# Designs tried in a protein design run: designed miniproteins, single chains, continued (4). Part 105

Each design is a single chain, and the fold is of that chain. pLDDT is the mean over its residues in the fold that is shown.

## One batch from the design tools (miniprotein)

Design m15869
Fold by ESMFold2-Fast:
Structure m15869 (fold): chain A 113 residues (1-113)
Amino acid sequence: PEEAIQRAREHVERARKALEAGDKDTAISHANEANLAVTEALSVPGVPDDLRDEALKILGEATYVAVKAMGLSDEEAQKAADTAIQTVRDLIDAGRAPSEHAAPPAGGVPRPP
């Protein structure tokens, strides 16, 4: 996960510089690569919370750059970044559900499916 986060950070930096240079296609390409690297990092079970928070921050930055490169406003780019972070947080929370099923919630008897 650490290597994937480092790759994501590097891609976000390249995407941002490409956007600043007016190379929108390159900015979108690197932003997408950063997003894939973040997804890879967050797909590993037991990722530390600090590393997870860094990955989510990078996801937001990558989404912002991609949306800006597509010609949308700063406000729309920020909203897209917030939405992406919230969506991934929901997926992470859903992925924790099996770990919470250590005890039977219905009480005394196992029931077949």
Scores: mean pLDDT 74

Design m15870
Fold by ESMFold2-Fast:
Structure m15870 (fold): chain A 71 residues (1-71)
Amino acid sequence: LSEEVRREIDAAAIGMKTALEVLKDKELSGLEAARVIGRGMAVGIQNADKSEDEIRKAAKEEVEKFLEELK
């Protein structure tokens, strides 16, 4: 893997973990949970050039916004 892709994968993992933390107390279907996790991962990748704290913040904000839209 290229260094750039490795950073993107690392950022995606941070985004996924952030989404899972937000979802821990939520009653969602498997498909809804998967969509939220995927969104967290995507935002992670988009912010791969930023610090881990910034990636976590961006992922959390997007995941919370997406959950609001699922209602």
Scores: mean pLDDT 82

Design m15871
Fold by ESMFold2-Fast:
Parts: structure tokens; sequence; C-alpha cells
Structure m15871 (fold): chain A 95 residues (1-95)
């Protein structure tokens, strides 16, 4: 997807970009964006891409974004579920 100027909050714009990258399977792009915005370190990014499954990468990426921007837990959970469903990955059971 193309980058564009947004009238929304920067945090909401970043969340939208990360979700778009994840639903397209661009896990490396999503992780790079987290590093560029100081949400994770380069070492954490390398571990995430090398030591975690795609499902765990999606969960960790969205959890880190939610933590960095103070997103509600329900919002983070909904985003994780939506991305995993779009990718055809197993979703965690509802609480």
Amino acid sequence: GGGGAASADPAQTLVSRIVALLVNGDLEGAVRLLVEHGIITEDEAKRLLTEKTPREQVEEILRRVGEAFGLPEDTVRQLITAVLEHLGLPVPPAP
C-alpha cells in the first residue's frame, strides 16, 4: 500500500500501517517500522524475525504497538485476531 498524509493521530496512522503490512504478510516491513519508531530495538527485531513463528510475530508486533501507544487490551486482541484470521493462522481461544 502507498504512504499518504493522514489527518488522524500519528499513533493511529502507525497502527494502520503496521496492520496493513501484517495482513499482506510483510512481517519484516512491520518489524522495521517498529524499530524506526523506537518501539523495539534492532536486536529485538532480529530475534522476533528469527526465533518466532509468523503467528507469534503478529502477536508480539501488535502487543508492542498497543503497549507503546496505550491501546486498550480489547483493541489489541481484536487486531491480533483480525490479522491472524486474514493470514489463515489459528487464533487464540476467546477468554
Scores: mean pLDDT 79

Design m15872
Fold by ESMFold2-Fast:
Structure m15872 (fold): chain A 55 residues (1-55)
Amino acid sequence: EELEKLIKEGLEAQKNGDLDKADEISLKIAELTNAEDRDKVVELYEKILEEEKKK
């Protein structure tokens, strides 16, 4: 859940052109996840992107 929040926030920052915020959040996600979770984070990232684009 925390990861989902961070991923969404990072994507929002990217869309808004807040590169600093997006980068900071991305680093936070990477630090909070293991190699195993990293793959899942990537999948979540793409899934959220797809959802957001549909909105």
Scores: mean pLDDT 72

Design m15873
Fold by ESMFold2-Fast:
Structure m15873 (fold): chain A 55 residues (1-55)
Amino acid sequence: SMDQMNQLLQQRRDQVNSVMQQGQNDGLSVRDVMQQYMDTNRRLNRQVGDSLRRL
């Protein structure tokens, strides 16, 4: 259902936020943290697109 997809998307977004926070705590530069965040977000968007196509 669409609700299940929305829930999965929210869980993925939480994972991205966790990665960003961990990077900051590990003393990564702002640029490195942002790059990691963007790379993860790009990957998640690809997975969402694939899931929607298989719906």
Scores: mean pLDDT 71

Design m15875
Fold by ESMFold2-Fast:
Structure m15875 (fold): chain A 56 residues (1-56)
Amino acid sequence: SSALKAFRLFDLDGDGFISSEAELARLQQLLGMKLSDEHLQKFAEKIVQEYHEELE
């Protein structure tokens, strides 16, 4: 998925977590869209879950 590709390209540490607002902001820029903080949190949770499912 495009979201997972964006997350992997951004996550240089490979920890599979988006733990900071700086990381969320960078991901938002990679996706080329503007999201509210609430939507960013939900989106981050979805990406982390998808990333986790691929690695597990």
Scores: mean pLDDT 57

Design m15876
Fold by ESMFold2-Fast:
Structure m15876 (fold): chain A 68 residues (1-68)
Amino acid sequence: MVFSADQVEKALLQAYLEGIITPEQATKIGRMLKGKEKVSEEELREILREAGLTEEQIEAVLEILRKL
C-alpha cells in the first residue's frame, strides 16, 4: 500500500490529538517526509521507527491511515 504525504500528515495530526504520539515525534516524521510525495507502508514503518515510535504507536498510526 502507498500513502500520500498529505494522508500521513492527517494521520499524524489525528494520532497526536488521540494522545498516541508526541509533538516531537510528529515533527521528526514531518522532516523525514520532506521532498516525498508518496511513501510505501514499508518505507513509512522505517520512518516511524527512526522517529522513535514503538511498534504499538506504529500500528495505531497505520490503522488511522487505512481509515483515511
Scores: mean pLDDT 82

Design m15877
Fold by ESMFold2-Fast:
Structure m15877 (fold): chain A 60 residues (1-60)
Amino acid sequence: DAERRARAEELFRQGLEALKRGDYETALELFEEAVALLPEDDILRAMALIARGVARVIMS
């Protein structure tokens, strides 16, 4: 679904912006929603999972 893909791309972009602002909680939520919208083995989904992990480590 092209619409679902576009939403996931926008959420991922907003998540990166939140990370740059130091808003790690918002970034985690945005990456989690992007992951939920994408099929398994999608490259963007893998990138969102990695970004989520990075945000969690920074919050530690």
Scores: mean pLDDT 83

Design m15878
Fold by ESMFold2-Fast:
Structure m15878 (fold): chain A 67 residues (1-67)
Amino acid sequence: FEEEARKLAELAESLGLTEIAERLREAAKNGDKEAVMEAAQEALLRAPSSAFDELLELGRKIAEAIR
């Protein structure tokens, strides 16, 4: 969970989504699964098409890790 959330934060930061990346890191540190999923959804909405597949795959891995 934390590792997948960290990867998503790094991807978001590389896309210029620094506020979303910061929220992902803080939520991962606190174990806040709901906040991580909310930030991941915002990243998907704001991401360019070139990053969409990687964001979806990381989101799927996070969702599985929190089951």
Scores: mean pLDDT 75

Design m15879
Fold by ESMFold2-Fast:
Structure m15879 (fold): chain A 70 residues (1-70)
Amino acid sequence: KDALEEKLKELQEKAFELSKKAIELRDQMHAASAAGNKEETARLAAELEKVQEEITKTNIEIFRLRREIY
């Protein structure tokens, strides 16, 4: 149980950091778009998509571990 609880904590911390990164990328993407920088906007959008995929994967792992612990 303790090892699974530690893993859950790690995944929750990872989800939090990924969420912060997604917010930063959205802000940067909006700024680039407002400046008319299409290439930078596209690059940031692709990076944001990857972060969103990782958030989804992490949340699925959190859900599975919570069911295993509780």
Scores: mean pLDDT 84

Design m15880
Fold by ESMFold2-Fast:
Structure m15880 (fold): chain A 64 residues (1-64)
Amino acid sequence: SLDALIDEIVRGLLSMREAGASLAEIRAYADRVLVDLQRQGLSPAQLAEIRAAIDKVLATLAQI
């Protein structure tokens, strides 16, 4: 499901942060994931939901 895919992506971003990745590195990785999903044929609406979830995670990580 889309929700399960979003959960996996979010988990990956959080794991990168725990491993010491910068917010810029995490954003660059997330952008590559979105490009790859677009190539795999995800719809614009699905890509927008994933992007929104990524942006919320990155905003939360930047708040502190």
Scores: mean pLDDT 86

Design m15881
Fold by ESMFold2-Fast:
Structure m15881 (fold): chain A 94 residues (1-94)
Amino acid sequence: AAEEGREAAAAGTAEAARRGAEAAERAAREGDAAGAGAAAAGAGAAAAGAGTREAAEAALRAARAAAEAAGDDLEAQMNAGVGAVAGGAALAAA
């Protein structure tokens, strides 16, 4: 999850954003809040690089899943927030 997020951020493509979002949603379902947050942040960064609506929407879904999984984990909440801000900015720019 965290590794997929880092790879997504580095690649900056719509496919990378989708893969990062899938990793975040999977980590969230497994209760890995930290991994979900990191992957969501990476998906947001990738979406910003991709500049497409679809990538931005994937990043926002990932950020929401990560935020729901974070609960009281402040680091996971902050990472989910970073993903949401980046995804929102990407959507506005698309």
Scores: mean pLDDT 77

Design m15882
Fold by ESMFold2-Fast:
Parts: structure tokens; sequence; C-alpha cells
Structure m15882 (fold): chain A 78 residues (1-78)
């Protein structure tokens, strides 16, 4: 479901921004937009590549963020 994926991307961007990782937040937003576009176009090979890169970027953001920053991001994207 694209709506749920879009929400997850917004959450990851919020986490990265709150952790002070502005460049990573922009990269997550770029990868997320590309993934949504690839899925809408039916380009599954592109979607798979972007999903792997997005997963790595999200893991980096979560690892850098504090528990408080993650909680604040969750509240922001509800």
Amino acid sequence: MLEQLEKQIRLAVAVARRAGMEDLAREIERLGRGLLEALAAGDLERAEELARRLEEAVREAVAAASEEEIRAALEEVK
C-alpha cells in the first residue's frame, strides 16, 4: 500500500532531521520519492534497488537518533 510506504518514508525523514542529519534526511526523501515513482510506473527492478538503498539510509538514521528524537518523529507523522 503506497499510503503506508509514504508515511514510513516521512517518519524516516523526520527521524533523520531530528538527529541533525539533514543530508541523510534529504537522501531518504529523494530515495523514497524515487521508490514511490518506480512503484507507480511498475518498474520493479528500479523499485528493488531503491528499496535496498532506502533501507540502509533508514537504518543509519535510526542508529544516529536518540529515543526522544524517534518518539518526537513518531508524534509528528501520526
Scores: mean pLDDT 83

Design m15883
Fold by ESMFold2-Fast:
Structure m15883 (fold): chain A 85 residues (1-85)
Amino acid sequence: MLSEEELARIREVLDEYDTDGDGRLDFEELRRLLQEVLGLNLSDEELRALFARADTDGDGRLDYEEAIALLVEEQEKHEKELALL
């Protein structure tokens, strides 16, 4: 699990990937974040499924809390793969 310090750092990174500054991430911004921050190279199908699940409002964008929750879940699922880096 990500610590509160890691979550705070992720929020700072989210600000960098949120090019619109609206406090939300679109699909491509989330894909870049997962690849650059967590080193996760997810397929388009996997990323679409995760995005749809995290987008509880159905507005086609993730707020920071939804994005953080998704990142935590993916880090836990891929912990073994990340440990090989």
Scores: mean pLDDT 69

Design m15884
Fold by ESMFold2-Fast:
Structure m15884 (fold): chain A 59 residues (1-59)
Amino acid sequence: SELEKAAERAVAGHRAQGVDISLERAKELIETIKRANELLKDKTPEEVGREFAAERAAA
């Protein structure tokens, strides 16, 4: 899948910087970026930032 290929590239990029990151973590990061992009279609960056901050506080 596109997500899997993107995750593999993200893992390789992190490894080049001396950081070992799992495929699962890379997929999480990509999904978070996709979600932010979808929210930015209808919301300002400030609104998206508040939404992510609220979720982080709930975790």
Scores: mean pLDDT 73

Design m15885
Fold by ESMFold2-Fast:
Structure m15885 (fold): chain A 55 residues (1-55)
Amino acid sequence: SKEEELKSLEEMKELLRETIARAEQHPDDPFWRRVAEALRENLEKIEKKIEELKK
C-alpha cells in the first residue's frame, strides 16, 4: 500500500543519513568521498519519491 511504501522509504532515508554521516567522518579519503556522493544522490531520489507519494 501507499502507506507501507512511504514507511519503508522513510526508514531507508534514516539509514542513508546515518551512513552518510559515517562516510563524512573520513573527509580526506577519496573512497569515502565517492561513497558519500553516491549516498546523497540516492537520498535525493528517495526524498523525491516520498514527496510524490504525499501528493
Scores: mean pLDDT 84

Design m15886
Fold by ESMFold2-Fast:
Formats: structure tokens, sequence, C-alpha cells
Structure m15886 (fold): chain A 73 residues (1-73)
């Protein structure tokens, strides 16, 4: 039980960091889209980075939900 609780806590810390990075990447993407000097390539890279970080955060949320459900069984 404590080992599972520790694993959930570690995953939550990683999720918090991923969500922070995803918000920063989304903010940078919005900045680039509003910047007339930004290139299409810079925007595309920022879109990819934001998408990957959001996807990873979603995966971590899914894993945490499964583990939390098992801990409460």
Amino acid sequence: SSSLEEAIEELRKKLEELERKAREAEAELRRLKADPSATEEEIRRAELEAGVLEGLAGIYRGIINILERKLKE
C-alpha cells in the first residue's frame, strides 16, 4: 500500500511539472501566433511541443486515475 501511494505521489509530481510545461508551451504558441515576425516553422515546432506535452499530461492523468482507483478498492 505505501509503495503504491509513493508511486502515485511521484506520478502526481511529474504530472504537475508536465502541466506547467504544457501551459508554458501553449502560452509561447499563442505569443508566436500573435507575432508578425514569427516564422511558420517556429509556430509548427511550438504546436508540436504543446501537443506532445498535453498528450503526456493526459497519459499521466490516466495512469494516476487507474492507480488511485485500485488503491481505494
Scores: mean pLDDT 88

Design m15887
Fold by ESMFold2-Fast:
Structure m15887 (fold): chain A 66 residues (1-66)
Amino acid sequence: ADEYLRKAIELLDAGKPEEALVWAQKAIEADPNNAGAYAVRGLAYAQLGKTEEAKKDFEKARELAS
C-alpha cells in the first residue's frame, strides 16, 4: 500500500508533479486515512500552482496525523 506513496515522493523529488499526483491519488484510494498521501498530493498540487487544492489536502493530512 505505501509503495504508491513512496513512488509519489520519488516523482516529486524528480520534479514530476503531474506523475506524483497520479501515484498520491493511488495511495489515497488504497488507504483513505493515509495522512502522508494527502500531504504528498498537496505538495504536487502546490508545484502545479493549484493552491486551493493543495490547502485542502494539507488540512486533511494534518487532521489525519492528529
Scores: mean pLDDT 84

Design m15888
Fold by ESMFold2-Fast:
Structure m15888 (fold): chain A 70 residues (1-70)
Amino acid sequence: IDLEAAAEWIARVGGGSKENARALLEKALAGDEAARAGGAGFLRRHAGIELGPDTPGEEVVRALEAEGKR
């Protein structure tokens, strides 16, 4: 997974830091539910992508990566 592409997209659309975005992505991949939900929230708000509540962190991060590469 290209965490750089995902982090750049989150920072750009969310107006936050790339470092904070990367920390969120790493936590989501490690199984942190709040970080997973946060990542899914960025997709819903900024890309119109609605992922289910049981979507695993890796899948959320892959969707964020795909959005970053558009």
Scores: mean pLDDT 82

Design m15889
Fold by ESMFold2-Fast:
Structure m15889 (fold): chain A 56 residues (1-56)
Amino acid sequence: EEEEKERRLREVRIEAAEGLALIARGVHRLHSKDPESEEVRRRAEEAAERERREAE
């Protein structure tokens, strides 16, 4: 029982780490380039805000 719970916690932790890494890659992509990235970041923030409102 304990091992099964630990295994599930480990899997969830790995999946969460993968999700965070994916988000970090996306954020790095949006913030690492030129003045053009400011517009891309603004559009991404707008899209994220819309998604957040939809989730509410």
Scores: mean pLDDT 63

Design m15890
Fold by ESMFold2-Fast:
Structure m15890 (fold): chain A 61 residues (1-61)
Amino acid sequence: SAEALTERGLELLIAGRYEEAVEEFRRALALDPDHERARTALVAALVEAGRVEEARRVLAE
């Protein structure tokens, strides 16, 4: 489920595994594009990964 993928992504984000966290949040949004928690977490993970321009694009959606 989108929620389970989001929870896994958050665990990876807390562990500093930013690229893996981005992958899990993208999978969550592929299942549920309106999952606000996954979208917010994806932005945070992209910023931590140094991918700030991608984070801005996600927010602009």
Scores: mean pLDDT 85

Design m15891
Fold by ESMFold2-Fast:
Structure m15891 (fold): chain A 107 residues (1-107)
Amino acid sequence: MEEEKEKEEEEKKFLIEVKKLSEKIAEELLKVKRGEISPFEGAERVGGEEGRRALEEIVALALEGPESPETAARIEAILKEVAEKYGEDVAIFIAQLAAAAVAQIQA
C-alpha cells in the first residue's frame, strides 16, 4: 500500500502507547507481521529460549482445543508466568505472536 510506512508508524505508536510495549518489542512484532522473521524467532529474540518454548506451548494448546476452558486457563497461566518473569510487555508480545502463528498455520 502507498501509505504503508505511515500506517506502520501509527501501529508502532499504538503498540507502545496503548498496549504498553517497549519500542524494541513493538519493532520486533512489526517484523513478524511483515514476514521478515517467524513468530518463533521473534519470541526467542525477546524472551530467549524460554520465550520461544512458551509460544510453542501456547500455539499447540490453541490448535488442539481453543474453545476448551482448560486450554484457556493453561494459556493464561503461561502468559502470567512470562509476565512475572520478563514483564507484562513481553507477555503481551508472546500473546500477539501466538495469534499470528495460529492464523498462519490455520490458513
Scores: mean pLDDT 74

Design m15892
Fold by ESMFold2-Fast:
Structure m15892 (fold): chain A 69 residues (1-69)
Amino acid sequence: MREELEKRIERLEAMAEKLKEKGHDETAERVNELVEQAREYLRQGNFEEAQKLIDEALDLAAEAVNSDS
């Protein structure tokens, strides 16, 4: 559980860096904020909240990519 969520967070951090490179600064900032909150919930053992934040961040990142065309 924790390891799977940590892997998802690492992918989100990579996606946020790519979004910044492409000029999607606002979306990248929101994704990074959600990632930081998810990391804190993981440290507390609150996997349900961590997963919800990760899913929200993934949705935001995917929408930014899809909206480019």
Scores: mean pLDDT 79

Design m15893
Fold by ESMFold2-Fast:
Structure m15893 (fold): chain A 59 residues (1-59)
Amino acid sequence: MEEGDKAYQEGLEAYKAGNYKEAVKYFSRAVEIYLEAGDMDKVREVAKFLAEALKKAGL
């Protein structure tokens, strides 16, 4: 699995488990990797989850 996809899946697992601070770390990593790859569709998708995870984590 690509590093970006792996980070995104780990973020989703943490988010579904209610571990929002952990989800923020994984989603941030996924966004960084997708930005470097130029995959703007994935960046936009993950950024929405990152924003929600940040809000739920109180960050």
Scores: mean pLDDT 83

Design m15894
Fold by ESMFold2-Fast:
Structure m15894 (fold): chain A 56 residues (1-56)
Amino acid sequence: SIIEEIEKLLEKLKTAKKEEIPELAEKALLLLQEIKDEELRKKLEEELQKIVDSKL
């Protein structure tokens, strides 16, 4: 499912090098737009933002 793909990308982002973050984050954001459940989408967007902020 698309949710599983996003979760795997978030896990990959946690271990990614700083230089890899922009590309992985962009892909995750694109997949997030496919989620119909707005509450789940917000939760995953918040997790993505926390990971990105921790790496910048």
Scores: mean pLDDT 81

Design m15895
Fold by ESMFold2-Fast:
Structure m15895 (fold): chain A 92 residues (1-92)
Amino acid sequence: MSLSVQGLINGGRAGINRGRDLLNQGDYDGALQSVNGALNLSQQLLDRGENQLALTLATDALDVGQQILQLRDTPDARRNVLRGQRLIRQAQ
């Protein structure tokens, strides 16, 4: 069974909130994993033609991803930010 659009939104929001909580705890790897999960759900929204919902989720995920990159500059953090930027451009 495929997830509903609402299920993708709820999952993405949960991932972003988890990412923020983990970032505040200094768990940069956990925060990055949670934000990447939210970007996966944003991509699924985009693949379903839910451009505005994908844009909103990717924008919130990019905000957290940029905070992670600023505090801990790694190849994975750079890739996360680039992915978020790409999703935003595709959803516009």
Scores: mean pLDDT 89

Design m15896
Fold by ESMFold2-Fast:
Structure m15896 (fold): chain A 65 residues (1-65)
Amino acid sequence: SMAEEEAKREAIKREAEELGLTIVREEGKTFWVRLGDMSVLEQVARALRLVARAIEAGFSVRLAP
């Protein structure tokens, strides 16, 4: 349902915030994300965690330029 989809959307947004990632744009089921100021390994780990969460919810993540 739309309500379940919006709940999943909100959960992804909260997780991005907790991971120190910035969602700069939402386009349909795609989140455009900017990485935070952290080590390369930490950036990769946090980005992968968000990607996994988004895929489980039927969304996608792309890196903003």
Scores: mean pLDDT 80

Design m15897
Fold by ESMFold2-Fast:
Structure m15897 (fold): chain A 70 residues (1-70)
Amino acid sequence: MRDELLKELDELLKRTYEIREKDPEGAERIMELLLEAMRALAQGRYDEARRLLEEARRLIEEVERRLEEE
């Protein structure tokens, strides 16, 4: 639903903002997916938005894992 997708988008944007400070290249790739998801949401394409947010989430988790290495 739209409300759930907006909550997920907000969370992923916040996480991407934190990644941007450490890995700007990774943040750029994630932002492309999030911008596509935002466009899909604006157009009422909720299934597409959900798919894009799931892809962005996977990428965020991969980048965060890399940044967590000591």
Scores: mean pLDDT 80

Design m15898
Fold by ESMFold2-Fast:
Structure m15898 (fold): chain A 82 residues (1-82)
Amino acid sequence: MIEKLKKEAEEWIKKADEATDSVERARYLGLAFYYRTVAEMLEAIKKGELKNLNQEFLKRVLIDMLKDLGFSEEEIEEVKKL
C-alpha cells in the first residue's frame, strides 16, 4: 500500500506539471500532497516512530482517508494489520 500511495503522489505531480490550467494544476498538487502525507504517516507507524500515540485512532483516521481516495477493502485491511 505505501508504495502505491507514493506512486499515486508522483503520478499526480506529473499530471500537475502537464496541466495547462493553473486551477487544475493546484488541484493535482493538492492530491499529490494528500497521497504523500498518508504514505508518510503509514510508513512512520510501520517503523514504530509513532508508538507513543494511540495507534488504533491513527489507523482509523488513515483508513477513512484511504476510503476517501477510493482504495479497496482488501488494501485497507493491510493498514489494520500494521
Scores: mean pLDDT 78

Design m15899
Fold by ESMFold2-Fast:
Structure m15899 (fold): chain A 104 residues (1-104)
Amino acid sequence: SLDPREPPELEVPAGFKKVDEKTIETESVDADGRRLRRIVRAVLGVKYDPEKNKYIAAVIGLLIEYDEDAGERRYVRSDYIIKEVTLDEAKEILDKIIEEMRAA
């Protein structure tokens, strides 16, 4: 993203096809009256390995916090997972990462 207040686009590794992407935004006000915006962004990419006859999944997640009044951002958490899994297992990993980041 070219806008510093927007979350960066997440790229899947070379050779992977992006098959799912989720973005979740939450807003809060801290004890000092500052407006905070938290964004969870996660992407799922898959690649077929013909030598192993298996799917490889890549899940990349990012939790970023914006101070809306100061125009500042903080990277709270990032995840990068590559595993030999089924597509359903890959989606479960994506959902678990999103749930953990939302709870952070």
Scores: mean pLDDT 80

Design m15900
Fold by ESMFold2-Fast:
Structure m15900 (fold): chain A 56 residues (1-56)
Amino acid sequence: SMEEFKKEVEEKLKEAAKKGKEEAVATALEIIEKYPDPEVKEFVLKKVKELVEKIE
């Protein structure tokens, strides 16, 4: 389901964010490129922004 997919995406972004800002952004872009869905893109961009702002 989309809800299950979003949970998996959020977990991947959180793990990438632990490695740093550059890794988090790269992972977000990779997910958007592989899954060109407007809902996925909106969710990924929102979550990566939140995670990256916590690193600064």
Scores: mean pLDDT 82

Design m15901
Fold by ESMFold2-Fast:
Structure m15901 (fold): chain A 77 residues (1-77)
Amino acid sequence: LTPEQRELLEEADRLALEADAAEGLAAMAESAAKIAKRAGADPSEMERLAEELRRRAEELREEAERLRAEAERLLAE
């Protein structure tokens, strides 16, 4: 691998880890919302947080995939 390809792959790995973390936090927020509903509390804040975190995770995964595709393109050239 060239240094440029390595840098792209390392950046993609960092974004993928951030996406995994965001998904984990979203799952926790979803669980908190479910517990709140069962306890008779308002789940809206946790539900909104979960949606926002899942959207962020998707954006980060798309960026990671783009960087991996770029690294593969450089390999093919």
Scores: mean pLDDT 84

Design m15902
Fold by ESMFold2-Fast:
Structure m15902 (fold): chain A 65 residues (1-65)
Amino acid sequence: DELRKKVDEELKKLAKELVEEIKAFEEEMKKNGDKNPQKVARFVGRVLRRLGDALERALEKLREA
């Protein structure tokens, strides 16, 4: 249960960080009038990579239990 709580806390923290990053990106795009699809694609790629890395870390911690 303790290990599961730590993993859950890390995932919740990541989710909060991703939500804030998405909001910041939306605000930046609105302020700058930026409509560049390449910038959007790069942002999405960065978010997906962070999710993948976090899931891999969480699985490793679960395997060590």
Scores: mean pLDDT 73

Design m15903
Fold by ESMFold2-Fast:
Structure m15903 (fold): chain A 80 residues (1-80)
Amino acid sequence: MLEEALELFREGVRAFVAGDYDRALALFERALELARDDPLLVAAILYNMALVHAEMGDDAAAAEYLARADAYVAEVNAAL
């Protein structure tokens, strides 16, 4: 499961760099479903989804994904 989530995340990053935003979001969404028990990977996926939405000009969606990512980072920091 984690290996599949990481592979989908890497493919999503490649799609984002290539400018294929729809493909990047689809891959990140699939990675997110598989990564649900890894808060650091979930945060990384959500941050990249926020970046994709920002590049698409969807500032509201970008802000929502960023807030979700920050919540996961805060959870990891609180567990320290």
Scores: mean pLDDT 82

Design m15904
Fold by ESMFold2-Fast:
Structure m15904 (fold): chain A 76 residues (1-76)
Amino acid sequence: ERKYEFLGTLTITDENMTVEELVKAIEEKFGVPPEKVLLEYKGLPIHLSKLEAKPDTTLKELGFKKGDVLKVYKIL
């Protein structure tokens, strides 16, 4: 079984942010590469590497909303 380490939270301040910008923000804040990041959004687990397949897609197009909080985990 994979284990996860909770790193913290990221608040969506701009829903027009792209997936590429989100990946960069997570790397800058937590120091973890995207292949080792698991996000949790409203109880739903999201592997950051799956989002990277569409780097130019906005968070709004993926159904995220301004003011929503992402939980950020490191894949161990």
Scores: mean pLDDT 81

Design m15905
Fold by ESMFold2-Fast:
Structure m15905 (fold): chain A 65 residues (1-65)
Amino acid sequence: MDFKPGELVEAVEDITLAGSPLTVVPKGALLEVLKVYEDGNLLVRSLETGAVGLVGSDKVRRVET
């Protein structure tokens, strides 16, 4: 899936964001894509908490509302 910085994505399962500190976001949580890496990982920010971390692109889906 072709993600872009600034897009909203939704967690398709409970995710542990790889950041400092490690943060767990529940399935259905909304995240903003901050950066797309060439390996397919995303740097995302939780809209509820502001926590920033890495997640695999397979663990989120685009919200196109």
Scores: mean pLDDT 76

Design m15906
Fold by ESMFold2-Fast:
Structure m15906 (fold): chain A 71 residues (1-71)
Amino acid sequence: SKRKELEEEIKRLEELLKKNPDNAGTWTRLAELYLELGEYEKAIEYAEKALELDPDNQAAKEILEEARKKL
């Protein structure tokens, strides 16, 4: 199912984050995936981490705003 595919991608990206926590793109992608799963609090957490690393990251800002509207 699409949900299982998203969960597998999340697991892979979280392992990647353990090896390279400074990659803002990985944090942004995880935020996007959590948003797609309806896990809005996690989407916010991961988007905020992406913005700590890259304050001008427009994708992370958009994910953060969308997730906050869903709470």
Scores: mean pLDDT 88

